Designed miniproteins, single chains, continued (3). Designs and how they scored, part 112

Each design is a single chain, and the fold is of that chain. pLDDT is the mean over its residues in the fold that is shown.

## One batch from the design tools (miniprotein)

Design m11880
Fold by ESMFold2-Fast:
Structure m11880 (fold): chain A 113 residues (1-113)
Amino acid sequence: MSAVEIAKKLKKELEEIIKQAKEGADIEEIIKKLEELLEEAKKLLPEVPKEYQPLFEELIERIEKAIETLKKLLNDPSMSEEEKRKKAIEMLESLVKDIETLIEIIEELEKKK
């Protein structure tokens, strides 16, 4: 699988998590789905061309940090469920943009070969 194909696969799965969040999935379910996505990303990392592995490692770190932030949001008694959901969706949409930027960088690097 190419680096672009791996990035597009992860983007599609993240977009499905966002769809579920918008349809009313709770924060615990969103965290579980992100943890599944993180494990898949880690499993796919060795299949990524060596030159792009640092970019994918950076993405993996961002997903890990998003999971940590969501776990803190879940345990915050000062926030309403609506506020938690809104912040979760905004965070996931930021991750989608990070993957889109990753795809653009890889495609530009491939054009220069």
Scores: mean pLDDT 85

Design m11881
Fold by ESMFold2-Fast:
Structure m11881 (fold): chain A 98 residues (1-98)
Amino acid sequence: HMSPPLLLVVVSLDKSKEISEKFMENLVRELEASGIGELVARSTPDSAAFRLDSREQVDRAVELAKRIAKEFGIEELRIALLDESGSLLSVETWKTPS
């Protein structure tokens, strides 16, 4: 589907900085290895920003982030989606079910 490039910002809201960092490192590796998105910025251990080409890639990236968060025991994620101009399209605060 034709959509302009999108930016996905994922933030771990877990109180454990060590677990947040390990989660984010794994997310970056999996997302890049799968070709879903490209890392644009990682200024803090608990956050990463990715460039994605389509809404379908955004959906896959969000699904992957939630799955890895469950594996690492991250309780809460903040996920922000921005368009190519930096305008905010959506923000989700997601809590791990269980």
Scores: mean pLDDT 79

Design m11882
Fold by ESMFold2-Fast:
Structure m11882 (fold): chain A 92 residues (1-92)
Amino acid sequence: EEEEVLAKYKELEPKFRFVGVTPRGIELYEVEPSVPRDQPLQPGDWFAREYRSPDGKRRVIIEEVQEDGTVKRWVIELDADGKVVSVKPLKL
């Protein structure tokens, strides 16, 4: 599953759009699902958020909508050079 999640991150990487910056200087980027905001997420939809720290480190949260309507979530940690440090599932 880690390989699939990392492959999905690479696919989504050019689609991240700047959303805003926190008062502490953390930048937020998002990939929106293929459906409009006012529509419910469908099975197979992907959603991702990327947090960039002032030191260049990044944390990416990737979510996939399952066929039963549940959401699987993973966290990808990257160092300041953009190297993947860890990929971990998050339990909801």
Scores: mean pLDDT 74

Design m11883
Fold by ESMFold2-Fast:
Structure m11883 (fold): chain A 65 residues (1-65)
Amino acid sequence: LLEEAARVVAEVTGADVEEARRWLARAVHDAGMSLVDAAELVARSLGASPEQVARIRAEVERLLA
């Protein structure tokens, strides 16, 4: 799931997948965030638009279903 969430963040923001994966891992493991909240935080940190953030949240929520 973490790797799949990293791919979603990378595809929507244009960031490197490995970079997104490292940032997500830090948010989940160090800060205790949910994958959805971690993906939103990472996307916002990468300068994602509100539309991109909404898309990332929806796609990550689908991965968890």
Scores: mean pLDDT 83

Design m11884
Fold by ESMFold2-Fast:
Structure m11884 (fold): chain A 59 residues (1-59)
Amino acid sequence: STSSQVSRLRSELRQALDDGDTVRARQLADQLSTVAPPDVAQRVRDEVDRSIDLQRRVD
């Protein structure tokens, strides 16, 4: 189901962000945006952008 796909992609996205793999994180966010509802897709994009910005400011 779409819901299961979204949950899986979200888990993988969190792992990529935790690993500092920004390339993979953006790829996963793009995949999420194709299967998630528009509001969920926007929230995920905002979350990824915020996480990447925070990582950039640490280093």
Scores: mean pLDDT 76

Design m11885
Fold by ESMFold2-Fast:
Structure m11885 (fold): chain A 70 residues (1-70)
Amino acid sequence: SGKKKKEIVKELQDMKDQYLQLGNQTLAADAQDIIDLLSVKGVKVSDIKKSSNPVQQAILNQAVFRVERK
């Protein structure tokens, strides 16, 4: 649903901010790429899981896990 997607995007934003605070610009850029892809009309979380590289898949899975733990 759109609500779960919005919560995942929020967790990705929080993770990006944490990466930037730690000086990890590469992981912050990977998190931003996922946010940008999720912002495209009609793109689902499952679509990104199929097309993303292993690092981006790990970041996305962590964001999903953070949402599910709420």
Scores: mean pLDDT 80

Design m11886
Fold by ESMFold2-Fast:
Structure m11886 (fold): chain A 60 residues (1-60)
Amino acid sequence: LGKGELLLLYKLVAETSRFVAERSTDPALAARNRAGAEQDEAEIEKLVKEHPELKPVVER
């Protein structure tokens, strides 16, 4: 799996978890999804620091 493909996967999962967190009527489910999104966003940030050429993929 390429670094760009891995980045896109983390981005998709993070965005989906954010969407669920923001629209969930269950505070516990919202909190868990928000935490998951933050973790995936941190992985994206690490990957971009290690591979700066991937920055345009994140900023689209």
Scores: mean pLDDT 77

Design m11887
Fold by ESMFold2-Fast:
Structure m11887 (fold): chain A 61 residues (1-61)
Amino acid sequence: MSEEELWREVDRALALMELAIAKRMYEQGEDLETVKEWLDRIAERFPEVREEAEQLKKEME
């Protein structure tokens, strides 16, 4: 595995962790608009999880 490939895998794992945290916070009563902003920021930083972030936003609506 190249160093660049390793960092992409680490970034994806971090992105998925942040999505899971956002979903958990919403389930605990966090404001919907705040959670949507977090999901948008995650998708902006990690385009590879954009579809998962968009799906999660739709599930919360």
Scores: mean pLDDT 78

Design m11888
Fold by ESMFold2-Fast:
Structure m11888 (fold): chain A 68 residues (1-68)
Amino acid sequence: QLLAQQVLQRLSTAFESAASLDSLFEYLRSLGADTVQNLIENASQLLPQQEAATLTTLLNMFRDLIIP
């Protein structure tokens, strides 16, 4: 739950600057593909419905950059 909320917060601010976007990609790469995939698949179990939908949508936008 805490990890999912931290990822959601970083995704929500990612578009504020190039530095924020770079920080997001480094963070997601540090989590690893398995962890990111698990967050996408289990978002509805970790977060309220609206937050889970937001997390899933935003992670899918970056999927090709972070999941092999």
Scores: mean pLDDT 70

Design m11889
Fold by ESMFold2-Fast:
Structure m11889 (fold): chain A 64 residues (1-64)
Amino acid sequence: SDRERALELLDRLAELALEAEAAGDLELEVELSMAMISVAVYLAHGDYEEAVRVGEEALERAAA
């Protein structure tokens, strides 16, 4: 489900944010933290499709 996918994305973004912090990549850490907030807000409002979209876009940017 989109809800389950959004929760998986939130967990993965949290892992990547910790990795960015450990690497001293402050710009990536901030970007990932902002994406996590957006995903959490959409999840809280039941906008699961938008939560997935934002989370997947953030993962794509982190992989670039």
Scores: mean pLDDT 85

Design m11890
Fold by ESMFold2-Fast:
Structure m11890 (fold): chain A 65 residues (1-65)
Amino acid sequence: MSEETLEKAVELAKKMLEEGASDDEIVDELMKKFGLSRTQARFAVARARQELLLEEDKPEDTSVM
């Protein structure tokens, strides 16, 4: 339920998308790994697809302190 959990889910989703996994496969994995709801997992997949299309530089996650 944390935004940090969603960001980690996005990273896993990006790796699975690179492997050619379907949205349903990724959603299932995210729900199992991070305890996300289906809606949250689908959001993570959508975010991962968006980030894969961009080269956003994200320096180490230090904003959550």
Scores: mean pLDDT 73

Design m11891
Fold by ESMFold2-Fast:
Structure m11891 (fold): chain A 64 residues (1-64)
Amino acid sequence: DLSSEEILEEARELLEYAKNNELTVEQQAAIDIQLSGMLFQAYAKGDEEAVKELEEIRREVREL
């Protein structure tokens, strides 16, 4: 199991990758699936602050 801090670090790396690269539709879908999985894991941990940050990261990726 990843800690909430490790999950957030991975999510921030995905956001940075998405901002710095031209993504295909398939790559965008793959990143969204990964972020959704991370969000579910944060919910399961009851880490409300991690959930809020992950929701913000997912929104930012979707707006690219």
Scores: mean pLDDT 83

Design m11892
Fold by ESMFold2-Fast:
Structure m11892 (fold): chain A 64 residues (1-64)
Amino acid sequence: GAMRDALLQKAAELARQAGLEYAKKLGVDAEIKIEIGEDSVTATVTTPQGTIVGVVTLDDILGK
């Protein structure tokens, strides 16, 4: 529903910003890929040193 979609979209925005800030702190170039799933957001941060994957679920957002 619209509320779920809005929460996932907001989580995606926050995850992308967090990935960019992380790359800045490390002083490296990074490719940020955000994937919005049915009930989760996956952020993939690819750097020359390796790939970091973070997942945020609706349950995480709702405090379950």
Scores: mean pLDDT 77

Design m11893
Fold by ESMFold2-Fast:
Structure m11893 (fold): chain A 89 residues (1-89)
Amino acid sequence: SESVASLSDEQLQQIRDAGAKGRAEGEKLATEWGASPGTKRVIARAGGIAGTAQAMADLGVISQEDADETVEASQRLIDLQKKSLEKLK
């Protein structure tokens, strides 16, 4: 696997952009669900982590298996937050 140190500035920016996009998508979902600022930060962070992990796998920094585990864990966290918000409404 490639190390982060072996990546070009463009490839590093690709990882940052993927993380930022995932975070923004999470923030949008949390806002639609009426989440508190604290819950919104948790969901946004999970989305950012998922986006970063997939981009790192695409660039060969981590295995696709590791990325899949990270994305799945992040999605489970988001789903749990959504269910918690639905129960409180």
Scores: mean pLDDT 86

Design m11894
Fold by ESMFold2-Fast:
Structure m11894 (fold): chain A 98 residues (1-98)
Amino acid sequence: LLGDLEKAKEILRQEARGLEAALPDILAHARELAERARRGELPHTEGVALAVGLRLLAMAARILAEWAEKLGLLEEAERLRRIAREIEEAARELEAAL
């Protein structure tokens, strides 16, 4: 039981670190897509699919944050919630440009 909890905590810490490390590239790519959409250079179907992908990624981050909080990983939970908010904002910017 204790070994399983420590393994779960380590997996959540690794996922949080991975998402945080990837966040700048995710946000930069999302903003580039929004700019292409505003220029009429992004097909509407592709833009919608990419916006949905961003929202699913934000949802995954929120689910991870809920589990992190349940396991007492309060710093990781707050970090994951911040990541989810930033990705959701990027998704809204892309949706507004479509």
Scores: mean pLDDT 87

Design m11895
Fold by ESMFold2-Fast:
Structure m11895 (fold): chain A 78 residues (1-78)
Amino acid sequence: SELALRRAEAAAEELRERLGLEELARRLVEATREVLALPPEERERLRAEVAERLRNEEDPETGARGAALALVERAEAE
């Protein structure tokens, strides 16, 4: 969990420094904290919802949640 949050913070810093996307950077870190607090069944629902929305329409909230979920899953696999 700490690893996922550190990776989200590093990715957020890249977004701030290279692209000036401070709000997106903030949302990514916040979404990562939210995903880490979700029970497993809620994470499964979120994964399905994010996949559906990213295919049909990209919005900042959905993008941040998708990235956060990927970061958490990768950190948990390590």
Scores: mean pLDDT 73

Design m11896
Fold by ESMFold2-Fast:
Structure m11896 (fold): chain A 73 residues (1-73)
Amino acid sequence: AAEEAERALEAAEAGDHDTALRYITRAGMLAPFASPEDARRAAEYLERARPLLPEEARPLVDEAVALMRKQAE
């Protein structure tokens, strides 16, 4: 989860929005399997990626962040 979120941030920083969205989607899918620590770090990376992505992508990021925060408890 955190690894996927970190790669999403790296892709977003590079302007590769398609790759960023793929990793955000993967991070969200892996959320139920994340430890609280892993989920917290994933949420941090995703939140940092959010402003670097187009407006259309932000709802997807927000969903993934919400799933990670839930898992972090």
Scores: mean pLDDT 84

Design m11897
Fold by ESMFold2-Fast:
Structure m11897 (fold): chain A 65 residues (1-65)
Amino acid sequence: SSAEIGRALLAAAEAGEALSVEEARRLLTQAMGPDFAAAVARRLREAGGEVVSGATLAAVLRQAG
């Protein structure tokens, strides 16, 4: 389910896994839908480019949940 995918993605991000913005957007589209995924991807790109640390991704996801 989308809730399970969202929880798993947040857990992976908090574990410090590095992800590309494109990979994060893909997973977030499945969990939260395309509009939310696009907003998060924009924020991540503004923060530092195409590859982000798990800590950066976790911080952005916490603000969304």
Scores: mean pLDDT 71

Design m11898
Fold by ESMFold2-Fast:
Structure m11898 (fold): chain A 80 residues (1-80)
Amino acid sequence: LDEKINNLQSEINNLQNKLDELSTKLSTLKLSLDDMGGEAKEEIKKLEEEINELKTKLNQLEKELSQLLSQKDKVEELSL
């Protein structure tokens, strides 16, 4: 159980780091939109799509982590 929790936390942390990096790139591109026009719009769209996919995966992993943490809490109650 702890190994699965640790693995999920590591994967979640990696995805959060990627989301932060992509969000920073997206913000930078949005600031450059007035200068770059159409090229910036296409790159923004690609980043938004990638961010959305990562958010979906992150949400699923967080649900799995919550379920495993709930199982751990129940095991602790059974140990009393």
Scores: mean pLDDT 77

Design m11899
Fold by ESMFold2-Fast:
Structure m11899 (fold): chain A 70 residues (1-70)
Amino acid sequence: MAELEAEFDRLVDEAEKSTDPEKINELLRRIFEIGDELVAQGADPSEVAARVTAAALRAVGNYIDKELAA
């Protein structure tokens, strides 16, 4: 579990820093996959869902900010 938590945090950080929609999409897919693995290993589904949602909102927000700045 701790290894998956570390990978999840790393992917979230990469997604937050990315402004490339293709890269963001790839990172979000991986974040969702790790989230599913965390739940499978006994993590609280509601807390994992909240973390995944927060990561997706941050990544999408960065993309929207870039589009609105154009």
Scores: mean pLDDT 76

Design m11900
Fold by ESMFold2-Fast:
Structure m11900 (fold): chain A 79 residues (1-79)
Amino acid sequence: MSEAEKIEAEAEKLMRDTEAAMREAAKRDPSRVEEYQRRLQELGRLAQRVLELAKTDVDEARRELRRLRARAAEVKAEL
């Protein structure tokens, strides 16, 4: 796979894993569903930025991917 394809695959996996974790958290505390939806929207915007950059600037895409990874980890830690 190209470097861009690897970055895209990792961003997509991070989003899927985070969404799955939030679905499980929502089953335990349904009152937080709106909070989790807002968190997913924020991460989705960051992931979209990574995907856009992967096509034009792989080095910048890697920096934004690191930021996405850190943000996703913070969100998961709060679940």
Scores: mean pLDDT 84

Design m11901
Fold by ESMFold2-Fast:
Structure m11901 (fold): chain A 85 residues (1-85)
Amino acid sequence: VVEEAKKLAKEFIEAVRELAAALEAGDVEAALAYNEKAVEIGKELNELAKKSEEARKVLEETLAEARAILRGVEAAARALAEQLE
């Protein structure tokens, strides 16, 4: 369970990084595809977290890393939107 959670966590972060890159590039099609992939992996990781305390810790750490990545992109997107007014 823990090893599966760690593998899914790695795949989830890879999908989130690709999503962030697509958002920075303005590639809407790629962003939607990577978002869908991240959501599906996240669901699997969440199911493992229900079975094991260690898998839950992996999920918590993974979500914190994903939020940090996406906050960087969100701040950049907001700054750009303000300039386009």
Scores: mean pLDDT 76

Design m11902
Fold by ESMFold2-Fast:
Parts: sequence; C-alpha cells; structure tokens
Structure m11902 (fold): chain A 86 residues (1-86)
Amino acid sequence: SLLSEEELREVLETLEEIRATLRATGRLTEEQVDALRAAVGMILLSDDEEAIRYMLEVLREATSSEDPEVAALAKALAKLLEEYLK
C-alpha cells in the first residue's frame, strides 16, 4: 500500500462526513466534491479492498444526489471502481 494507516483513516473519516451531508441535504459543496475526487485516488493507492468497497457504497448513495453534476460524477467514479475490482 502506498497509503499509510493514518492517511487511510483520514480518507475514510472524510467519506463519512460526505455521506452524512448527502443523507442530510442531497447535495455536496464544491470543497466536498473535490474531496470526493481526491478520496477515490487515495483509496485506489491504498489497494485496500474493504476501503474500495466502502467508497463504492458512498458513491452509489451519491448517484441519488439532487445535484445532477454530483450524481453524474458519482456514477462515473463508481464505474471506475467496479472495473478495478474485477
């Protein structure tokens, strides 16, 4: 893994905050959208299958976002992770 245990934990904490915002508002801030993109890259660098699967769960919830740009991004990122897990 190119990611430390502490770095992975911080990414997972960020994903939990994003998930909570989606559940509460159906939307993400621009900062949270950027954090979501960064989290995908970091999760892939971790090569941790459980972390990748958790990221997929968050992305699948984000496909139901009221913001069509967030929903489209989440769908594209989810497809990327699904291909990686094959």
Scores: mean pLDDT 83

Design m11903
Fold by ESMFold2-Fast:
Structure m11903 (fold): chain A 91 residues (1-91)
Amino acid sequence: MEEEKKLKEAIRRAVRKQLDELEKEFGSKTSEEERETVIELVERYLEALKSGEEKKFEELEKELEDVLKTTKNPAAKKFIQELLESIKETK
């Protein structure tokens, strides 16, 4: 339980830091809602890795593709693309 909370907190910090760098690169600021969406997707990816359940990877992959189609912010879009690539490489 404590390890899981520490991992989630570390993920939130890492995602925010990476989004900040991408925002600087693209000159586009993500909304707080977009940041929370990206953080949730990364948390789900780690849960899928931990569980090893194929269905969780399939559900996450579909959700990432849907979010990628609707996301207009280039920083958030780049992050989601990299996460989707990581899932495809892990399978």
Scores: mean pLDDT 78

Design m11904
Fold by ESMFold2-Fast:
Structure m11904 (fold): chain A 74 residues (1-74)
Amino acid sequence: SELEKIKNLSEETLKLARELIRAMDAGDTEKVYELAKELVKKGAETLVQMLLGIARATGDEAVREAIEKAIKEA
């Protein structure tokens, strides 16, 4: 079923989003870049932009730079 395929892709996107949040919390800028780029490629750019807003608000410059680079290079 095409609907089941879409559901599985949505579950994968949510898993990647959770991994990105953990990488941001850990300050793992390489992993932040890779996961943010993958999420943008999967069509979740709005979510990545919201997380970028959080990084800007918390003053996490390294994480902010990694997310901005991922969005530009996706």
Scores: mean pLDDT 82

Design m11905
Fold by ESMFold2-Fast:
Structure m11905 (fold): chain A 59 residues (1-59)
Amino acid sequence: HMEELLEEARKEAEELQKKDPRIPVATSFADFMRWRRERAKLPQEEIDKLYEEYKKKLE
């Protein structure tokens, strides 16, 4: 699950940046997801909350 979620998040971030270059993949989403991967074993509930925080970070 975790690796697939990270891959989906990566592709989603790249898709978003393709549509809106204002979205900083490396510094906001991709880097954030990479950090989560290193602190692995997050439950789905926690993943949802982190993703919500990331979205608010982008505003």
Scores: mean pLDDT 57

Design m11906
Fold by ESMFold2-Fast:
Structure m11906 (fold): chain A 94 residues (1-94)
Amino acid sequence: SPEEFIERLEKLMDEALEKYKNGEMTTTEAVIEVLSKLLGISPEEVRKITPSEALDRLLEKYGLTPEQRRRVRQLFLDFLVKMGKIEAEKAKKK
């Protein structure tokens, strides 16, 4: 279901945030990991397409309504903001 898809997206983002927080991946790598797992393609294949194209492909694959598409875009924006906050906090400890 679309709600199960959103729950899976949130779980994958939380897992990627934990790896990012631990210094295991960059911002770009975190985004690629989430998109790779949701699209069911390799990280190398995700790198061959634009982030916009990957997001559009994702939204089409799961047949999301306009409201659900807005929610997914908001989740990606929140994900980027959270990574930015982690980076800012790490900079203060240097």
Scores: mean pLDDT 78

Design m11907
Fold by ESMFold2-Fast:
Structure m11907 (fold): chain A 91 residues (1-91)
Amino acid sequence: SIEVSAEVKGTEVIVTVKLNDEVPGKVYIFVRGEGEPVLASAQIKAGETKTFTFEHKPGETVKIEVTMAVLYDSGEAQLSLVGTLEVKLPL
């Protein structure tokens, strides 16, 4: 299983992703935060937590998409949308 959460600190949107279970391949997380940067990615291992920070403007409503890619040893890849979040930044 995978856990996704988001929090707002000033003009920063902070997205946290945790991979709870072992996966039989290399796992990559892609986070579309729509700010600066627009997209961020990282490899994640079982039990790891990864944090992604996106700069936005005060008062913006931000939709965040989190996609997981699994690259198997066979060379096959699987993509899954694992989270969609919406946050509103304070003025």
Scores: mean pLDDT 83

Design m11908
Fold by ESMFold2-Fast:
Structure m11908 (fold): chain A 100 residues (1-100)
Amino acid sequence: EEFLRRLEEDPAVRAELDARTYAILERMRKDRIPPLTPEQLRALAEKANQGDLDAVAELIAHTLLAQEEEARKALEEGKDVEEAQRLLADLRALEERLRA
C-alpha cells in the first residue's frame, strides 16, 4: 500500500511504470498470453506490494487484458452491451495515456 502510494506521487516513476505496463500489454497481445488466474494474480499482487515495479506493471497489464476479454465476450453475446462498450472505451483511453 505505502509503496504503491509513493509510486503514484513520483511523476518519473509513474511514467516508467506506464511505459513498462504498455510494453507488457503489447507483448502479451502479440504472444496471446491468457489472463492470469485469481491465484496467480494474488501472487503477483504480493510481489507488487513488496516494491517490485515489474510485478506492478504485470499486474496492471493482466488486469486490463482480463477486463478487455470480458467486455468483448459480453458484446459478442449481446449482454451488458452498454457497460461493455463503456469499458472498452475506458480501456482505449487508458492505453492512449500509457502510450504517451
Scores: mean pLDDT 71

Design m11909
Fold by ESMFold2-Fast:
Structure m11909 (fold): chain A 93 residues (1-93)
Amino acid sequence: REEQARALADEVVSILEKAFKEANDEEGIKLVRESRPLLEEAFLNYKPTDPRETPLSRAIALVLDAVAALSGLPGFKREEVPERIRAGIEALK
C-alpha cells in the first residue's frame, strides 16, 4: 500500500542518512535524500516472491543489504554500503 511504501522509504532513508552523516559523507547524504522518491516508488511496486527475478527486485535487494550491513546483521559488509546504495539507486532509474 502507498502508506507502507512511504513509511518504508522514510525508514530506509533515515538509516542510510544517519550512517553517511556519521561518516561525514555529504555527497552520500545528498544521494540518499534525492533518492527518496525512487525508493518510495520501488517499494510501492515491489513484490517479494523472488528478489532477483527483476531489475527492480535486484535494486531493492542492494539497498536493503546496505541497511542490513548498517544494522550489524551477519554476512553483510559495512564497507560495501556506499557502492551498494549507488548501484541500487542507479538500477532504479
Scores: mean pLDDT 69

Design m11910
Fold by ESMFold2-Fast:
Structure m11910 (fold): chain A 110 residues (1-110)
Amino acid sequence: PSEVEKKVEELLQRLQELSVEFLKAILEKDIDKAIEILKEIIEIVRELLELMKELSPESQSDYAEQLSSLLDGVISKVKYILKNEKLSEDKKKELEKLLQELEKLKKEAS
């Protein structure tokens, strides 16, 4: 694999690790930590999308599928929190803003 492909794979692995940390924060009801992890996920996804532009269209498609699947998992968990948890108005607005950003990034990945 190319150096760029190796970096993409490393970032996808980090994204999987952050997805697990995000789930733990939700289970612990640590909404502040969950929000901080979501911000890190968003930044890694942005970096992944930029790096993927350097790959062949075929490789981009394969990694985009993996990224889209990971984003679906994160988006579903954010929607779950917004529907089922009692949140302050400020935290609800912040999570809704982050959800919109995640959905936009998923559309860019597709």
Scores: mean pLDDT 87

Design m11911
Fold by ESMFold2-Fast:
Structure m11911 (fold): chain A 92 residues (1-92)
Amino acid sequence: IRDDIDEMLENPFSEAQYRLEVKALKGQADEIIAALEQALEKHPKHPVPAIAIVQIYEITGQKEKAEEYLDELEKKSPRAAKVARKWFNATT
């Protein structure tokens, strides 16, 4: 998970995102979200961790939690929240 997140942040064309999605669907969603939140704390203006958290909530059927996360993220990291919300609206 941490290795997959590091790969995703360094290389946006890697398969790391797909590996994280598969792991989330197998029941590791909470673990992945926690690791992505740590990545966002280290890189608060980087949009990738926030977008990935929203994607994990969506694919695991937690659309309401995705919306709640975006609302909370707007208070902590307005720039990251704006990017993640644009992506969410474009995909949904």
Scores: mean pLDDT 70

Design m11912
Fold by ESMFold2-Fast:
Structure m11912 (fold): chain A 70 residues (1-70)
Amino acid sequence: MLEAVERALALLERERDLTKAGTLLLNHGATDLAQQIGEIARQGRAANDLEGAVARARELLRETARRLRE
């Protein structure tokens, strides 16, 4: 789980691709996280605010990684 979250974060930092990040999480069994990223992406598209969506997704993944390290 932690490795998948860290990989998704690195992918988002590099590519800013919410769909790829969500797919990576889903492929590693992080279904709830993948759904949350998908919802963030949907909201970003509706608001025409991709940068805000990427920032929210990055914060979610950082907080999740922090909790998993404890």
Scores: mean pLDDT 82

Design m11913
Fold by ESMFold2-Fast:
Parts: sequence; C-alpha cells; structure tokens
Structure m11913 (fold): chain A 97 residues (1-97)
Amino acid sequence: MSPEERTKRATESLLKNARDFLRKAEEYARKAREAAETVGPEVARIYGRQSLYAAESAIGAARAAKLNDPKAEEETRKLIEEARRVREEVEAILAEV
C-alpha cells in the first residue's frame, strides 16, 4: 500500500468515527430533551453527559482526520461545527434541569 493510500484509509476511518460519534451525540441530545420533558432531570442528565462525551469524541476524530489529510479540511470543519452546536444545545438542556 502506498503512503498516500495508507493516509487516505486512515483519514476515511477517522471521518467515519467522527460521523458515528456525531450521530450518537445528536441521538443522546434528543433523548436528553425528551427525558427533561417526560421522565425527569436525572435521566436527562445521564443522556446529556453521554451526548457531551460523544460530541467531544467527534471533534477529536475530526481534528485527527484534518491533521492526517489536509484535503479533509472542509468535511472536518463541518463535523466540528455541528458537534459544537450539539454541545451548546445539550449544555442549554442541562442548565434547565
């Protein structure tokens, strides 16, 4: 495998991980909001913490992908922006409970 092919595969793996963590962050954020409105603040805090952890993991994976391949900059920028948006939403939910 060429160095370029190796870099591409590593970048694709990191981007996949970033997308998977972002999806988990969004799912847990939604569950935190629903729990705050239905089952109560304790369950909302559990889901909120899981969402924050997943969002931070998505940001980390996206940053690693950008460092590994500068061609991934646009996709990593979008992933980081969306993960930060999820963090802000969850922090707002947790401030209300």
Scores: mean pLDDT 88

Design m11914
Fold by ESMFold2-Fast:
Structure m11914 (fold): chain A 66 residues (1-66)
Amino acid sequence: DEALREAVLAAARELGLPVDSIEPVLLAAKRLGLDFAQGRRLAEEFLPAAQREAFLAEFRKMLSRL
């Protein structure tokens, strides 16, 4: 989905971080209001396997506050 890709690229630019880091992907998922399954798919597209577990832990924690 081009909209998902653009959201991650915009977040990476705003944060000054690479697109394959957790923070831009997490910010994009939050801005788009993604559920856990959608966030998992976004992480699988942008993040290396080693970073996905850390992303999912932070995203689950964020969703539990909302």
Scores: mean pLDDT 80

Design m11915
Fold by ESMFold2-Fast:
Structure m11915 (fold): chain A 76 residues (1-76)
Amino acid sequence: SLEEKIAKFREILKKMEEIVNSDLPVEEQIKKFAELSKEMLKILDELTPEERDKVFDELWPEYMEIIKKLNEKIEK
């Protein structure tokens, strides 16, 4: 169901947030993000266009904030 897919996507985002807030080297954080991004893509491939719009509307701001934090670490 859409609710189960949103829950799985949110779980991946929480793992990403834990990684970006951790003391792991930036290189290891990037590697772990790449692995989690593959899991996100699998979920997105199972969604209809309408379901993707709902997921992006709900979760995209959280995803972008996490990516911003990672990019700030890379640029330093």
Scores: mean pLDDT 81

